# Designed miniproteins, single chains, continued (4): the designs that were tried, part 51

Each design is a single chain, and the fold is of that chain. pLDDT is the mean over its residues in the fold that is shown.

## One batch from the design tools (miniprotein)

Design m13754
Fold by ESMFold2-Fast:
Structure m13754 (fold): chain A 87 residues (1-87)
Amino acid sequence: SAGLERALELLEKAKELAEKIKNKEVRDAVIDALERIMKGLEENPNNETLLTLAADALRELARVARKEGALELAETLEEAARIVEEL
């Protein structure tokens, strides 16, 4: 799916942006969560319930990114969540 490929591309970009988070504990937690979400999307790309949970998780990570001042990360995660929701 072109949508899945685009979502995974955005999540790889999000991982790179997350490396710039100054708080180590938050940085590590965000990167770990992104890796789990990416794995879930690759293993279950057609499970509507899991796609909804993944989109919700990405929106929560975007909220965390905004609190950390990582605005480009937050915008990237919100775009990825929108694409995942539409899969």
Scores: mean pLDDT 89

Design m13755
Fold by ESMFold2-Fast:
Structure m13755 (fold): chain A 82 residues (1-82)
Amino acid sequence: TLTVVEKVEVAEDESAEEINERILAVIKKVLEANPDYELENVVVEADGKIIYDSSKVGAEPEISLEEARGKTLTVTVTLKPK
């Protein structure tokens, strides 16, 4: 198992859709850099609060993407070998 942690700074004026696209772009770059691995899990946090956890589909986020404006997101991507 390989874990990659990336930071994404969110501007005050970014929409939830723009923030989501930036998160997806980070995941894509991590996958492209590790072609022998596939995605196992993604956790997106701001200030230690969970925005998204792919292992807990349907769980309520602790904060919304809109509340993450002006904060730094921590995107933790966990990969497994193909």
Scores: mean pLDDT 78

Design m13756
Fold by ESMFold2-Fast:
Structure m13756 (fold): chain A 74 residues (1-74)
Amino acid sequence: SAFDRLMALLMRAMERGSLSPEEAAELLAAFTEVARTLSPEQVRRMADGLVAFLESLGLPEVAAAVRAAAERLI
């Protein structure tokens, strides 16, 4: 599922402290698929949590991309 892909990529980011451009694109695709099943309020909360988590891992560009994707869905 999209949720399982998202969780796997987040675990990989946590373990390595990095994501390849291909992995970052897959994370954004998985996030977008999950977000489409959620309300705007749920998308905002999920995006805020993911942004904070990714920034804490030193991945601010991926965090910014997640925020931008969420804004397009709301």
Scores: mean pLDDT 87

Design m13757
Fold by ESMFold2-Fast:
Structure m13757 (fold): chain A 82 residues (1-82)
Amino acid sequence: MEELLKRLEELLKKLDELVKEVADAKSVSAEKKKEYLEVIEELEELLEELKELDPELYAEIGPGLLGRLEQLREEIERKSKP
């Protein structure tokens, strides 16, 4: 659990940086899109692990975080169009 929570904290910091970078960007390159999607995918995998190990904590933070990830995916896709 402690290791999982540390990974979550690290990925949340990366997510915060990505959200700012995407918000400030006029367009997102294919290369940057891959990097952003990797972080989103790692967070989704971590949330699945959290759901199995601590369902109560997942119920508190999981839906909100998944919603943020979905919004970020939509913004990235919107800004990735030629």
Scores: mean pLDDT 81

Design m13758
Fold by ESMFold2-Fast:
Structure m13758 (fold): chain A 97 residues (1-97)
Amino acid sequence: TVDRSIATYAGVARREVERYARAGDVEGAVEAAHNSLKGAVETSGMDAAQARAAGERVLAAVEEALRRVTGVSEEDKRRALEGIRRAAEEIVREVEE
């Protein structure tokens, strides 16, 4: 169930980040990815190792989504990816204790 949950939430994160990025809302994209990862971790009762794996999967899906978005600067894409990476690290730290 954990692997299936990770795949499902990574898919949601990809779609939502692509949607917000196309609208020029970098902060909304970061928030959508953060909420998807947090939801996956909390709903599935993930430990720190599982939360890291989920974070990596979500980050990979978001990176792929942002590569497909046109009309957004490379600066804004980098800012979104950095924000999402920081959010994932924070969630993992919360799970660790």
Scores: mean pLDDT 77

Design m13759
Fold by ESMFold2-Fast:
Structure m13759 (fold): chain A 80 residues (1-80)
Amino acid sequence: MKYTTRVLSLEDLEKILGSKEDAQLLHESFERIEATLDEDGNLTKLVLTTDGVTRVFQLTGNELKSVLRNLVLAVRARRA
């Protein structure tokens, strides 16, 4: 199958980000983070759920680590 969808656990976030602090921040900020990856591991869709609201981002082969790092920066800039 060309695409794999998974809900990211705290352990998944730690492995992807290489930072327990950044992983914990995302894990606490979002009820659910769901990633759809292609065969090369590039992010094609990101689904974020906060306060019962789901937001869907369609992407074209972005690196998951880079997207999650940008999300960490956005969360740190805002109290979400």
Scores: mean pLDDT 77

Design m13760
Fold by ESMFold2-Fast:
Formats: structure tokens, sequence, C-alpha cells
Structure m13760 (fold): chain A 88 residues (1-88)
């Protein structure tokens, strides 16, 4: 639980950095992380998985559009790590 919450906090910091490059995508990702954090705190691991999966889809759409940046690549790795913790 604490490791997962730490990753979500790290993601919130990355979203703040992303706001300088893509404020709309940053807002989408931040909301998904906030929803995931609330779900984890409530013991709703399914809700956390859904929110993290939606965040990964948003990053995937940006990649498909050719807008993949180093910050988004770091975000993708963080989301994959968080999903693995939720699924274990």
Amino acid sequence: REELLRLLEEGERLAEELEKEDPELAAILLKALENARRAVEAGDLFGAEVSLTMALMAVGIAKAAGEMTPILERFRELLLRALRLVQE
C-alpha cells in the first residue's frame, strides 16, 4: 500500500512538470492519479486498476499522435509499475 501511494505521489509531481508542456494531458493524468489514490485509500483495488489503465490509455494516445516526450515516457513506466502493484 505505502509503495503504491508513493508511486502515485511521484506521478502527481510528474503531472506538474508535464503542465509546462501539455496542460490538457497533465490535467487528465492528474485526475486519473487522484482517482487511483482515493480508490487505494478506500481499499478499492479494482477502481485503482481502472483509473491507472485509463491514464495509460491517455499516454498511449499521445504516443500514437507522435507526442511522446521524456516526461510522458517516465509517466508510462510509473503507471506500469503502479498497475503491477495493484494486480499483485
Scores: mean pLDDT 80

Design m13761
Fold by ESMFold2-Fast:
Structure m13761 (fold): chain A 83 residues (1-83)
Amino acid sequence: MVEAIIKADVEGSEAEMEAQKEAATAAVAAVPGVISAEGQLIKTSDTSGTIVLKVTAESEEAVKAAAEAVAAIPGVTSVEVEI
């Protein structure tokens, strides 16, 4: 098992960023080999924030697939992975 943190920068209204957080958490949880995913939104301004996803997965490949799924979400501007 692999534990990782995925960080995604997002821009938009607070409602849009919360929706992006929910979409990112759901997308990560739907990836084959992901065991658990927990998402938090940290606002950096009124129109920007960082989504922090705590991920437990069966493999580093599953973490990579989860990060790619997050990067595909509209409004996500960057993705960083810490394993």
Scores: mean pLDDT 83

Design m13762
Fold by ESMFold2-Fast:
Structure m13762 (fold): chain A 81 residues (1-81)
Amino acid sequence: VWSKASEEEKEEARKVGEEAMKRELERLKKEVEAFEKEELAKPNPDESLIAARRVGAELRAIGVGLDAELETLKKLLEEKE
């Protein structure tokens, strides 16, 4: 699949993926900030859980970006057939 895509098609798909990742990261960043605020308001805040949520948000955003890139590339290849 990857070998059938032109460099231009790969670049277009990558840009779509980057935009999707950025949008999802902004959304998840707000969720993490809300969670952190709520957790820090507890008598015994779990700082390791806050850190895990931040890492999880970054990984989720990367996954969303990769999925968007792959779906865009797939669509471009289907239109090329």
Scores: mean pLDDT 78

Design m13763
Fold by ESMFold2-Fast:
Structure m13763 (fold): chain A 87 residues (1-87)
Amino acid sequence: MSEMEQLIALLEEMVERFEREPVTDEDLEEFIARLRELAEKSTDPETKRIAEGLIELLEFFRNDPSVSDEQLLRFLRHELRVLKEAA
């Protein structure tokens, strides 16, 4: 599996989780940790850049109560669509 395919799979898991259940701090910490591991191990600059951007988005969501679960899910779905079309 390519590093980009691993990122897409992780993003699909995030979208499915957040569609079924409310976003929790524990879920965000888990996904941030997994994205960091993927970014640190990645040799593909694009995969690393996208993973780092997703980490920043999730950390921003955790700290800013003005960002709704629905807005986060919309951003994640859009990114997933873009990545799947590019793959």
Scores: mean pLDDT 81

Design m13764
Fold by ESMFold2-Fast:
Structure m13764 (fold): chain A 84 residues (1-84)
Amino acid sequence: MKRVTVSITLPDGTVIEILLLKKDAEEAIKYIEDQLDKTVDGVANILDEVSGVITSLNIKVGDKLKITAKMGDEVVSKEYTVTK
């Protein structure tokens, strides 16, 4: 696993940085998207350290987030819409 810095830009312009250990930047983004979906939906009982940070965010269904993952020279950016 490698260090990946993920920046999440909230609709109000707040930027949150999360440091993850993942194989690549795309895996980090997919992981964050999965955690955001589960946290907002309230269906999953998520107990990892990242879920604690995400739960502290004021994120609601329908919010659009810009997620950027950076690992060395690799940069992946994606817009995520909270749907569940």
Scores: mean pLDDT 66

Design m13765
Fold by ESMFold2-Fast:
Structure m13765 (fold): chain A 58 residues (1-58)
Amino acid sequence: MLTVEVTHEDGRVERLGFESLETLQAVARQLQEYIERNPDAPPETRVLLEALQRLIEQ
């Protein structure tokens, strides 16, 4: 299981678990498409996407 740690603008830390790298990549792709279609998406959505993309690059 892969764990991603996300720090939000308000200082809250969120930990998310994914079964596999493939699941993480699929979620990152869906989230990117959601942001592109919804420019008013909450800032937390972009922070999460950046955290997922960093883990994928490693």
Scores: mean pLDDT 74

Design m13766
Fold by ESMFold2-Fast:
Structure m13766 (fold): chain A 116 residues (1-116)
Amino acid sequence: SKIEKAIEHARKALEYLKKALEVLKKAPKSELVEAAINMVNVAIYHVEEAIRALEEGDVEKAIEHLKLALRNAELAKELVEKAREAGEISEEQAEKALEYLEKAIEHVEEAIRLLE
């Protein structure tokens, strides 16, 4: 079903968000990196709530949580780019975190598309 496929995409988004979080936690201590970590944690929370809503059959609530996850993942991506520009994160760490965030965003967008 579309719901089962949306849950699968949400679970893949969760995996990539957690991988991005692991990369960011290994970066040097900085305000932009800490802000990015906070946005990734908020996105993780909303993806987990979206999965729960889908399992309960509440598609409308799931879409709302997925859209909040998308916004926070996009903000995390912007913060990682700013940290890279400021020299607060290595190029390798920034590229890896951005790759995982982009994959997470794609899976969240596909989950939303399947539910709308």
Scores: mean pLDDT 92

Design m13767
Fold by ESMFold2-Fast:
Structure m13767 (fold): chain A 96 residues (1-96)
Amino acid sequence: SLEEERERLRSRIAEAKKKYGDQIVDVEAAKQALEEAIRFLKENPNATDLEIQRALLPVAEALGAGFFTYVFSDIEVTRENKERLILALEIVLEEL
């Protein structure tokens, strides 16, 4: 369920923050990238896989490869996973 996924993601994101949070050079830039990615996904329901991937590039850059991979490695950046991606992005934003 989405609630089980939320709990799993919260745990995973807390671990990512503990392991890689100190590698985030600019927290405000990371928050802005997350907010922009969330807005893009919510405002563009017909976005292609490639457009979604491009929208997440600033997030990956701001969080760093370690943090990003730890959270998103099991969530393919595709339209089918849009709800899971939004959920993960929102939880990361809350934890920063």
Scores: mean pLDDT 88

Design m13768
Fold by ESMFold2-Fast:
Structure m13768 (fold): chain A 77 residues (1-77)
Amino acid sequence: SKEEIEKIKKVLKELIPEELALIAEKEKAGKLTELEKKVKEALELIQQKKYEEAAKLFEEIKALGAAEAARLLAKEE
C-alpha cells in the first residue's frame, strides 16, 4: 500500500546507518546472505543519492516496495 511504501521511505531516509550497522555485524559473523548483500549495496547507493540504481537493485531481489520508495525519494531531491 502507499502507507507501507511511506514507512519504507522513512527507513531509507532516516535509518540507513542503523540498517547498515546490523548488516555489518552479520557480515563480520560470516552470516550475510546474497540477498542481504544486495540490500547493503542498495542502501549504500541511496546514501550516495543514486536512487534509481538502488531501485533497480531492489527490483532484482523483488523488494518492489523498497524500489518504489527509493524512486519517491529521488523526486524529493
Scores: mean pLDDT 82

Design m13769
Fold by ESMFold2-Fast:
Structure m13769 (fold): chain A 92 residues (1-92)
Amino acid sequence: SKEEEINKLADEFMKELLEKYKDLPSGILNAIRGMVSLMKDYILEGKFDEAKEVLERVFKTLKEKYPEYQDVIDEIYNKLLEFMEKAKKIKE
């Protein structure tokens, strides 16, 4: 099913991000976990604009809290946008 494909995509993406960025502060790692989960839920509901808006808001706050990590936070943000586009194509 499309739901199973999106769930697998989210699980694999989260695992890949957490392994690649494992040395980042726990606050950033927790934001990655939370955002992948939340975006998956919004995408399954067809709420793509809401997913993008919450992602932009959360990552703006994350860069304010961790200014020394802004480049890597921007990299993660772009990877989450790529995940959203892939999940959107599966959803429709």
Scores: mean pLDDT 85

Design m13770
Fold by ESMFold2-Fast:
Structure m13770 (fold): chain A 84 residues (1-84)
Amino acid sequence: AEELIKQGKLNEAYSYAVKLIEEGKDDEALKVIELFAKNEKGQDTAVNVVIKAKELGRDDLVEKALEILKKTNPEAYKKVVEKL
């Protein structure tokens, strides 16, 4: 997941994170969102994954992801809140 972001494979990184959410692998999805948010190239991917979680009705996961973003990347946190 982190390696995909570092290589600029943002679409593959996004798809991987969304698959984890759809499979109910919440802890893995939150870890991947955190890793994306910590990488300069991954910030927008982290935002888009959290927005997708909201579209999928995963409000519980969105709340946990927002807490992670608030601590790791306040700019990404703001972008998500403005789009929700």
Scores: mean pLDDT 82

Design m13771
Fold by ESMFold2-Fast:
Structure m13771 (fold): chain A 95 residues (1-95)
Amino acid sequence: MLELSDEDAQLTVSELFRREVERFEKNNDVRGLLLVGNELFSLGMTDEAVDVYLRAAELAGVPQEVIDEYRQRYKNGENPQSIMLDISNLVREKL
């Protein structure tokens, strides 16, 4: 638990979540990655949340072409909640 300004908290939290992402990837913990992505999204770190969800999809065996399509859809302004939901459903199908 860190008591910082919103900006400083986001920077510090980003570093901590990066370490958690690396740990879950090393352990093949796809569900852990989805949980980290949800927490990042709740903190307003939307770009990082979507990236972590795409990493979870890659780890779960979703084809790179599908992952690239989701990255492009996000870049084109599609709702991040919709993208995260679709990825979550694909990942659950692979698990």
Scores: mean pLDDT 77

Design m13772
Fold by ESMFold2-Fast:
Structure m13772 (fold): chain A 92 residues (1-92)
Amino acid sequence: MKPSEEELKELEKEIDRIVDEVAAEHGLTPEQRAAIRELARYVAKYLLKMGFSKEEILEEIREFARAAAKQPSLDYLKEQVENMKEELKKEE
């Protein structure tokens, strides 16, 4: 909505980096990492709509990734991704 395409691409790269670091620390599988990464990107888009800054979003994503890594059920993570996709569709 308000951020530029360049700013969104930079945000997604930083999110992926944070998730990859957390996944490595917790010994997650590539599939679990990919699911957390996708979910984190959707969470970041919601926070952007709420008016959070890039820096605030990155801190929230770091905490989110660490919490998700402690309970890395692949089925649960995939379900959360689909739920977030549906919520984003409701707002255009």
Scores: mean pLDDT 75

Design m13773
Fold by ESMFold2-Fast:
Structure m13773 (fold): chain A 69 residues (1-69)
Amino acid sequence: DLEKKLKEAKELQEKLKKSGDKTRGELRAIYEEILEKSTRGDREFLDKYESSLDNNTNLYDFLKEELEK
């Protein structure tokens, strides 16, 4: 269920701002699952956006918008 995964990713995104590496790994795994289902595993796109997580880029909002298209 993609909606459940998106909700889980949002909660982990908030934790990432506080806790660091373990939460980041968990978020990446969820984002990879979402991208595999929505964009057929566009890893290059994921890598580009992961580098922006340190800038508080909200990848969750981006993926939600992509899935709603």
Scores: mean pLDDT 61

Design m13774
Fold by ESMFold2-Fast:
Structure m13774 (fold): chain A 117 residues (1-117)
Amino acid sequence: SLYDEMKKLIDEIKKLVEELRARVPPEAQPYVDEILSLIDKIKELLDQFEANPNDKEVLEKIREEMDKIREEIYAVLNRLAGLVADDPEVLEAIRKILTLIDKVYGLFDEYYKEKLA
């Protein structure tokens, strides 16, 4: 299912972000920890979305919170990229994480439309 595919991608993202934490300098680690917290919030919102099949108002509020978290992740990752601008391997890891997050949100848009059709 789209839900199972999104959950699998989130677990992959979480692993990559945890690996990233070990590779960044100590001053950058709080930004990585913030990203991990935001990913956990996405996971909770997906579980809430799956649990509320008939409440369109609740589902719309979950979508709005998902969009807000995406903007927060982009802001944090952009700040992190600035702190590690001289490390091409870490920058590539950040790009990979962003690509997977975009994939999760693409699947969420599809899932939202299917669940509310």
Scores: mean pLDDT 85

Design m13775
Fold by ESMFold2-Fast:
Structure m13775 (fold): chain A 59 residues (1-59)
Amino acid sequence: AEGDASLADFSDPNQIAVYVPEDDTYYVLDKKKVLEAKLDISKFKSAEEFEEELKKLYK
């Protein structure tokens, strides 16, 4: 059930999902908040880079 819900959420243009290997978990973020933090999602080609920026956001 959650798997199907996640796929539906990922189709939302205002959300982005990234897999973080250290946590073995997918994080779903508000794309607008990522942009407001000056984080360009195009820069998050790798989960490692996104995890580092994600930690700064949640800190």
Scores: mean pLDDT 54

Design m13776
Fold by ESMFold2-Fast:
Structure m13776 (fold): chain A 95 residues (1-95)
Amino acid sequence: SKELEEFKKEAEKKVKELEEEAKKYEILGESYLALSEMHRSVAKIAEHDPEAKERSLELARELEEKSREYLEKSKELRKEAEKLRKEAEEKIKKL
């Protein structure tokens, strides 16, 4: 009973920590994506300046890559949280 209660608390804490970390990476990824879209918009209005257009497109690509990395990290952390939740549930059923 006490051991089961402590196990449940530790599992819930770890799942929550992973979900909170995933949410932070999701927010970062979405923020970088918004910045990349802004630079793509700048490139469209700079069509008469090839150097300015290329710089804005390069920045947009770099920001899109960062966005992708952070969103992928968020997705992996959510998978870890779900796996931990399922493993904890299975162990609780066997106790």
Scores: mean pLDDT 87

Design m13777
Fold by ESMFold2-Fast:
Structure m13777 (fold): chain A 70 residues (1-70)
Amino acid sequence: AEELAQKAVDAIRAGNDDEAVRYATEALKAVKDPVERSNLATALALIAVAEGRYDTARAIVKASNEIDKA
């Protein structure tokens, strides 16, 4: 889980948007607590926004919300 989150951050900073969303989604799926998942999604989305990756940030938040519905 933590390794996937770190890979997502690295991909965001490298501008690899598809890899960032993939690693972020897998990291979020590995978190079982909805509150911790929301916190992780918020942290990753904030990093994406800080790097100017607005579509990536939106995709991460959407992925977290879809996981919470399942």
Scores: mean pLDDT 82

Design m13778
Fold by ESMFold2-Fast:
Structure m13778 (fold): chain A 99 residues (1-99)
Amino acid sequence: GLGPGSLGGIVLPEEANRLLIEAEERERDSQNLERLLETLRRAAEIAREAGLEEAARQLYLLVARAALEAGDRERAEEAARLAGVSLEELEEELREREA
């Protein structure tokens, strides 16, 4: 899950925080993955425009993870690149978390 503490206590602009909460609700419902991905991408963009580069990076990591879980490899690769990580590194991290 995304969790309200996913960004390590970084204070987000109200609009970006609202979008992150919406994304968590969409993840729980599991019905509209495309809307979840768009919501997270918008939150990342707002954080980046606000100069919160670390928060934007973490939000792009959430986009990459969600896209990978959805099988959308192209979107996952783009989001991972924007987060400054390799898709292979992210896939390995997800595999290790499955125990």
Scores: mean pLDDT 70

Design m13779
Fold by ESMFold2-Fast:
Structure m13779 (fold): chain A 79 residues (1-79)
Amino acid sequence: PSEEQLEIDVLAALGEIYLAIDKLAFERATPEQQEKLKPLLDEMEALVDKIRAAKTVEEAQAYLDKLREVSRKIDEILK
């Protein structure tokens, strides 16, 4: 793969790590919290797919930044 593709793959892997951590938090959450978290986790999964499909590192980074933003919303619900 190209260097650009390897960088995109690394950004996608970082997104997967965030998603895995938040899925673990979801499993430990109350039923009320889980109802609120489910659409946010679905959004994170879609963002990981968008990172992988990105044509530039800048595009991939923008999707990863948005994924981190969604992850922060999950943290707020879990407080």
Scores: mean pLDDT 88

Design m13780
Fold by ESMFold2-Fast:
Structure m13780 (fold): chain A 65 residues (1-65)
Amino acid sequence: SINELKFKILDRAAKVVAASVAKDDETGRRRAVELASEAQKATTEEELKKIEKEVDRLDAEVAAL
């Protein structure tokens, strides 16, 4: 379950990177890369859920640009 959540977050972060690049949002791109790195290092479901919420918020912010 932890590995499945981790892969889901990494896949979503990668999509946020692509969307940020398409919208010329360098700040969003860098933050998405940082969150992906945090997700790779995370060892608990609680840490991953916190990162997932930050990725979801960033996704919404980039989509609104």
Scores: mean pLDDT 86

Design m13781
Fold by ESMFold2-Fast:
Structure m13781 (fold): chain A 69 residues (1-69)
Amino acid sequence: SMEQGQLSQGTELVAQAERTRRESERLGPEGQKLAEEAEKKVESLPQEIREKAQKLLDTLRRHAAEARA
């Protein structure tokens, strides 16, 4: 269904946003721009998909922060 397709794409966008944000520190100013663009794409997702994707993003971000510490 279209919902399943959108969820798959949404999850990929969320994962890309997290990875890009994490790498933004290494890529410098251009990396920060890419991270912001990725986050905007996540925000443009349908509310249902964004909610599910955001739960994953929150988990990944917390885990990444712990790994950095």
Scores: mean pLDDT 71

Design m13782
Fold by ESMFold2-Fast:
Structure m13782 (fold): chain A 65 residues (1-65)
Amino acid sequence: SAKAEEAADFVLELFPDLPRSTALKAAETALKLLQQGKPEEAVKTLAKKYGKKIAIAAVLAILLS
């Protein structure tokens, strides 16, 4: 998805040491859960796996796209 790729690029601007594949997976998970109307679940799921800062960045990138 173009939106997930743009969100992943934004996450990588904030976290340049993060692997691109990880940023893309975070963005895709955020997009999926946000499309389901589950923003809190998106943040919670991503925060457990990647940490709160990456979770917030991925969710915010999708919401502002």
Scores: mean pLDDT 85

Design m13783
Fold by ESMFold2-Fast:
Structure m13783 (fold): chain A 54 residues (1-54)
Amino acid sequence: SLGKGLGEGFKKMQEVLAASAAEGKTKQGGIDAAKAFSKTYLEESEKINEEEKK
């Protein structure tokens, strides 16, 4: 469901942010986290759309 996509996206985003903060790369980490969230959410949404075609 869309909820699962959001949850996976937020989890990925937080992991990337935490890793970047530990390395002192907060600005780059924010960009990478946003990219990770968008990619994960989009992939989950595409899976739902594939199911809808059936």
Scores: mean pLDDT 74

Design m13784
Fold by ESMFold2-Fast:
Structure m13784 (fold): chain A 78 residues (1-78)
Amino acid sequence: EEEKLRELAKSPDLHEVRMAVIGAIELGNVELAKEAIQRLIDLGATVEDLDWLIKIAEVHGNEEIVKLLREARERLRA
């Protein structure tokens, strides 16, 4: 499962990379989340995309991933 998510994190498709972020949140894998979030931004993710993912990470209680998503969101708004 983690190997499949790492493949999705390298996808050129925004939707597949978004699925990788969600999967990383569910697994609590901070390293995978960081890689997938960076790829998501590189592919043109919006502030709305990050706001939605922040809510998912908050529901799962992954504070480190919430922090990564909030930092990415602030970077897009700068």
Scores: mean pLDDT 83

Design m13785
Fold by ESMFold2-Fast:
Structure m13785 (fold): chain A 96 residues (1-96)
Amino acid sequence: SDLERQGRRFRRQRNYRQAASYYLSLAARYLRQGDYERAIRYAQLAIDYARLGRDYGLMSGAYRVLSLAYRRLGDDDMSRRYDQLSREYQRLGDTL
């Protein structure tokens, strides 16, 4: 039934949001430690899972980590692009 499918989708989305939150916490930890390559890798995983879980706040946080990591690596173009994405997804999350 549609209700049973919605129940399974809700549980799957919750699990994706938990995975995104976990990878975002790893990305933030590695960013603080100066390990920018791992911060980027885990932030990308957080974005993938946050997209599946439809969590704009987690996507915003992960894009913020990417922006800061690329800034530290001297890639100003990527840093600005991810900073813009972080602000856009933060606004989307704030309206929900």
Scores: mean pLDDT 87

Design m13786
Fold by ESMFold2-Fast:
Structure m13786 (fold): chain A 61 residues (1-61)
Amino acid sequence: QVPESVKNAAIAELEALGVPNKKQAQAIAAKHGVSVGQLLSWWQDHHVQEGVEDIKRAVFA
């Protein structure tokens, strides 16, 4: 039920940063009113798991 515009904007911000650190991921999630977990789920769906493990390690390390 989250608007698609919010999801697309959050994914675009992550793509612009490349590999965001934990603080950057939290800032993007907070800006769009979603959890970091939800943001990473959208990122995983967008990338069909290619490179998702690297992103998760960078954010949750």
Scores: mean pLDDT 68

Design m13787
Fold by ESMFold2-Fast:
Structure m13787 (fold): chain A 68 residues (1-68)
Amino acid sequence: VRADGLRDQAQAVRDYALSKGKQQAVQGAQQALDAVDAGDLDTAEKLLTDTIKTYFSDQEKDDMLASL
């Protein structure tokens, strides 16, 4: 379901951010997870997208996808 997909993606982003020491990206991904748990999937998607766009380079996005 949409919630499960967003949760999995947000967890992957959080774990990758943690591995890179990107504390602000970890917080952004955690906020997206909290929004998924609250049932606010639109907010979760926006928070996740903004976190990835703000704190990750294109290379880091590729590395994150390869880790999944």
Scores: mean pLDDT 78

Design m13788
Fold by ESMFold2-Fast:
Structure m13788 (fold): chain A 88 residues (1-88)
Amino acid sequence: KELEEKESKIPEEKRTLYETLLKLAKGDKEAVEAVIDLLLNSSIEEIAEYIKEYVARVDNPTGVGAILYAKYLQEYGEYDEKKFKEFL
């Protein structure tokens, strides 16, 4: 239950965003894990910027896709289509 321990480390100020991102994850295990890592390692403003960039770059945005893209940007800092496809 490492996931539950990580959830408990999320700051109170980020809990509303956490709940919103969990709804976007739709129970996808990889997306749920990515949500927790995003909230532990990035600010609310950074996460919002990552999601905006995803929506601007894809023709059919999904909640899971937005979460995984944000996690990719958190780790690599810049969009590269080839690297993102490898990450996915």
Scores: mean pLDDT 75

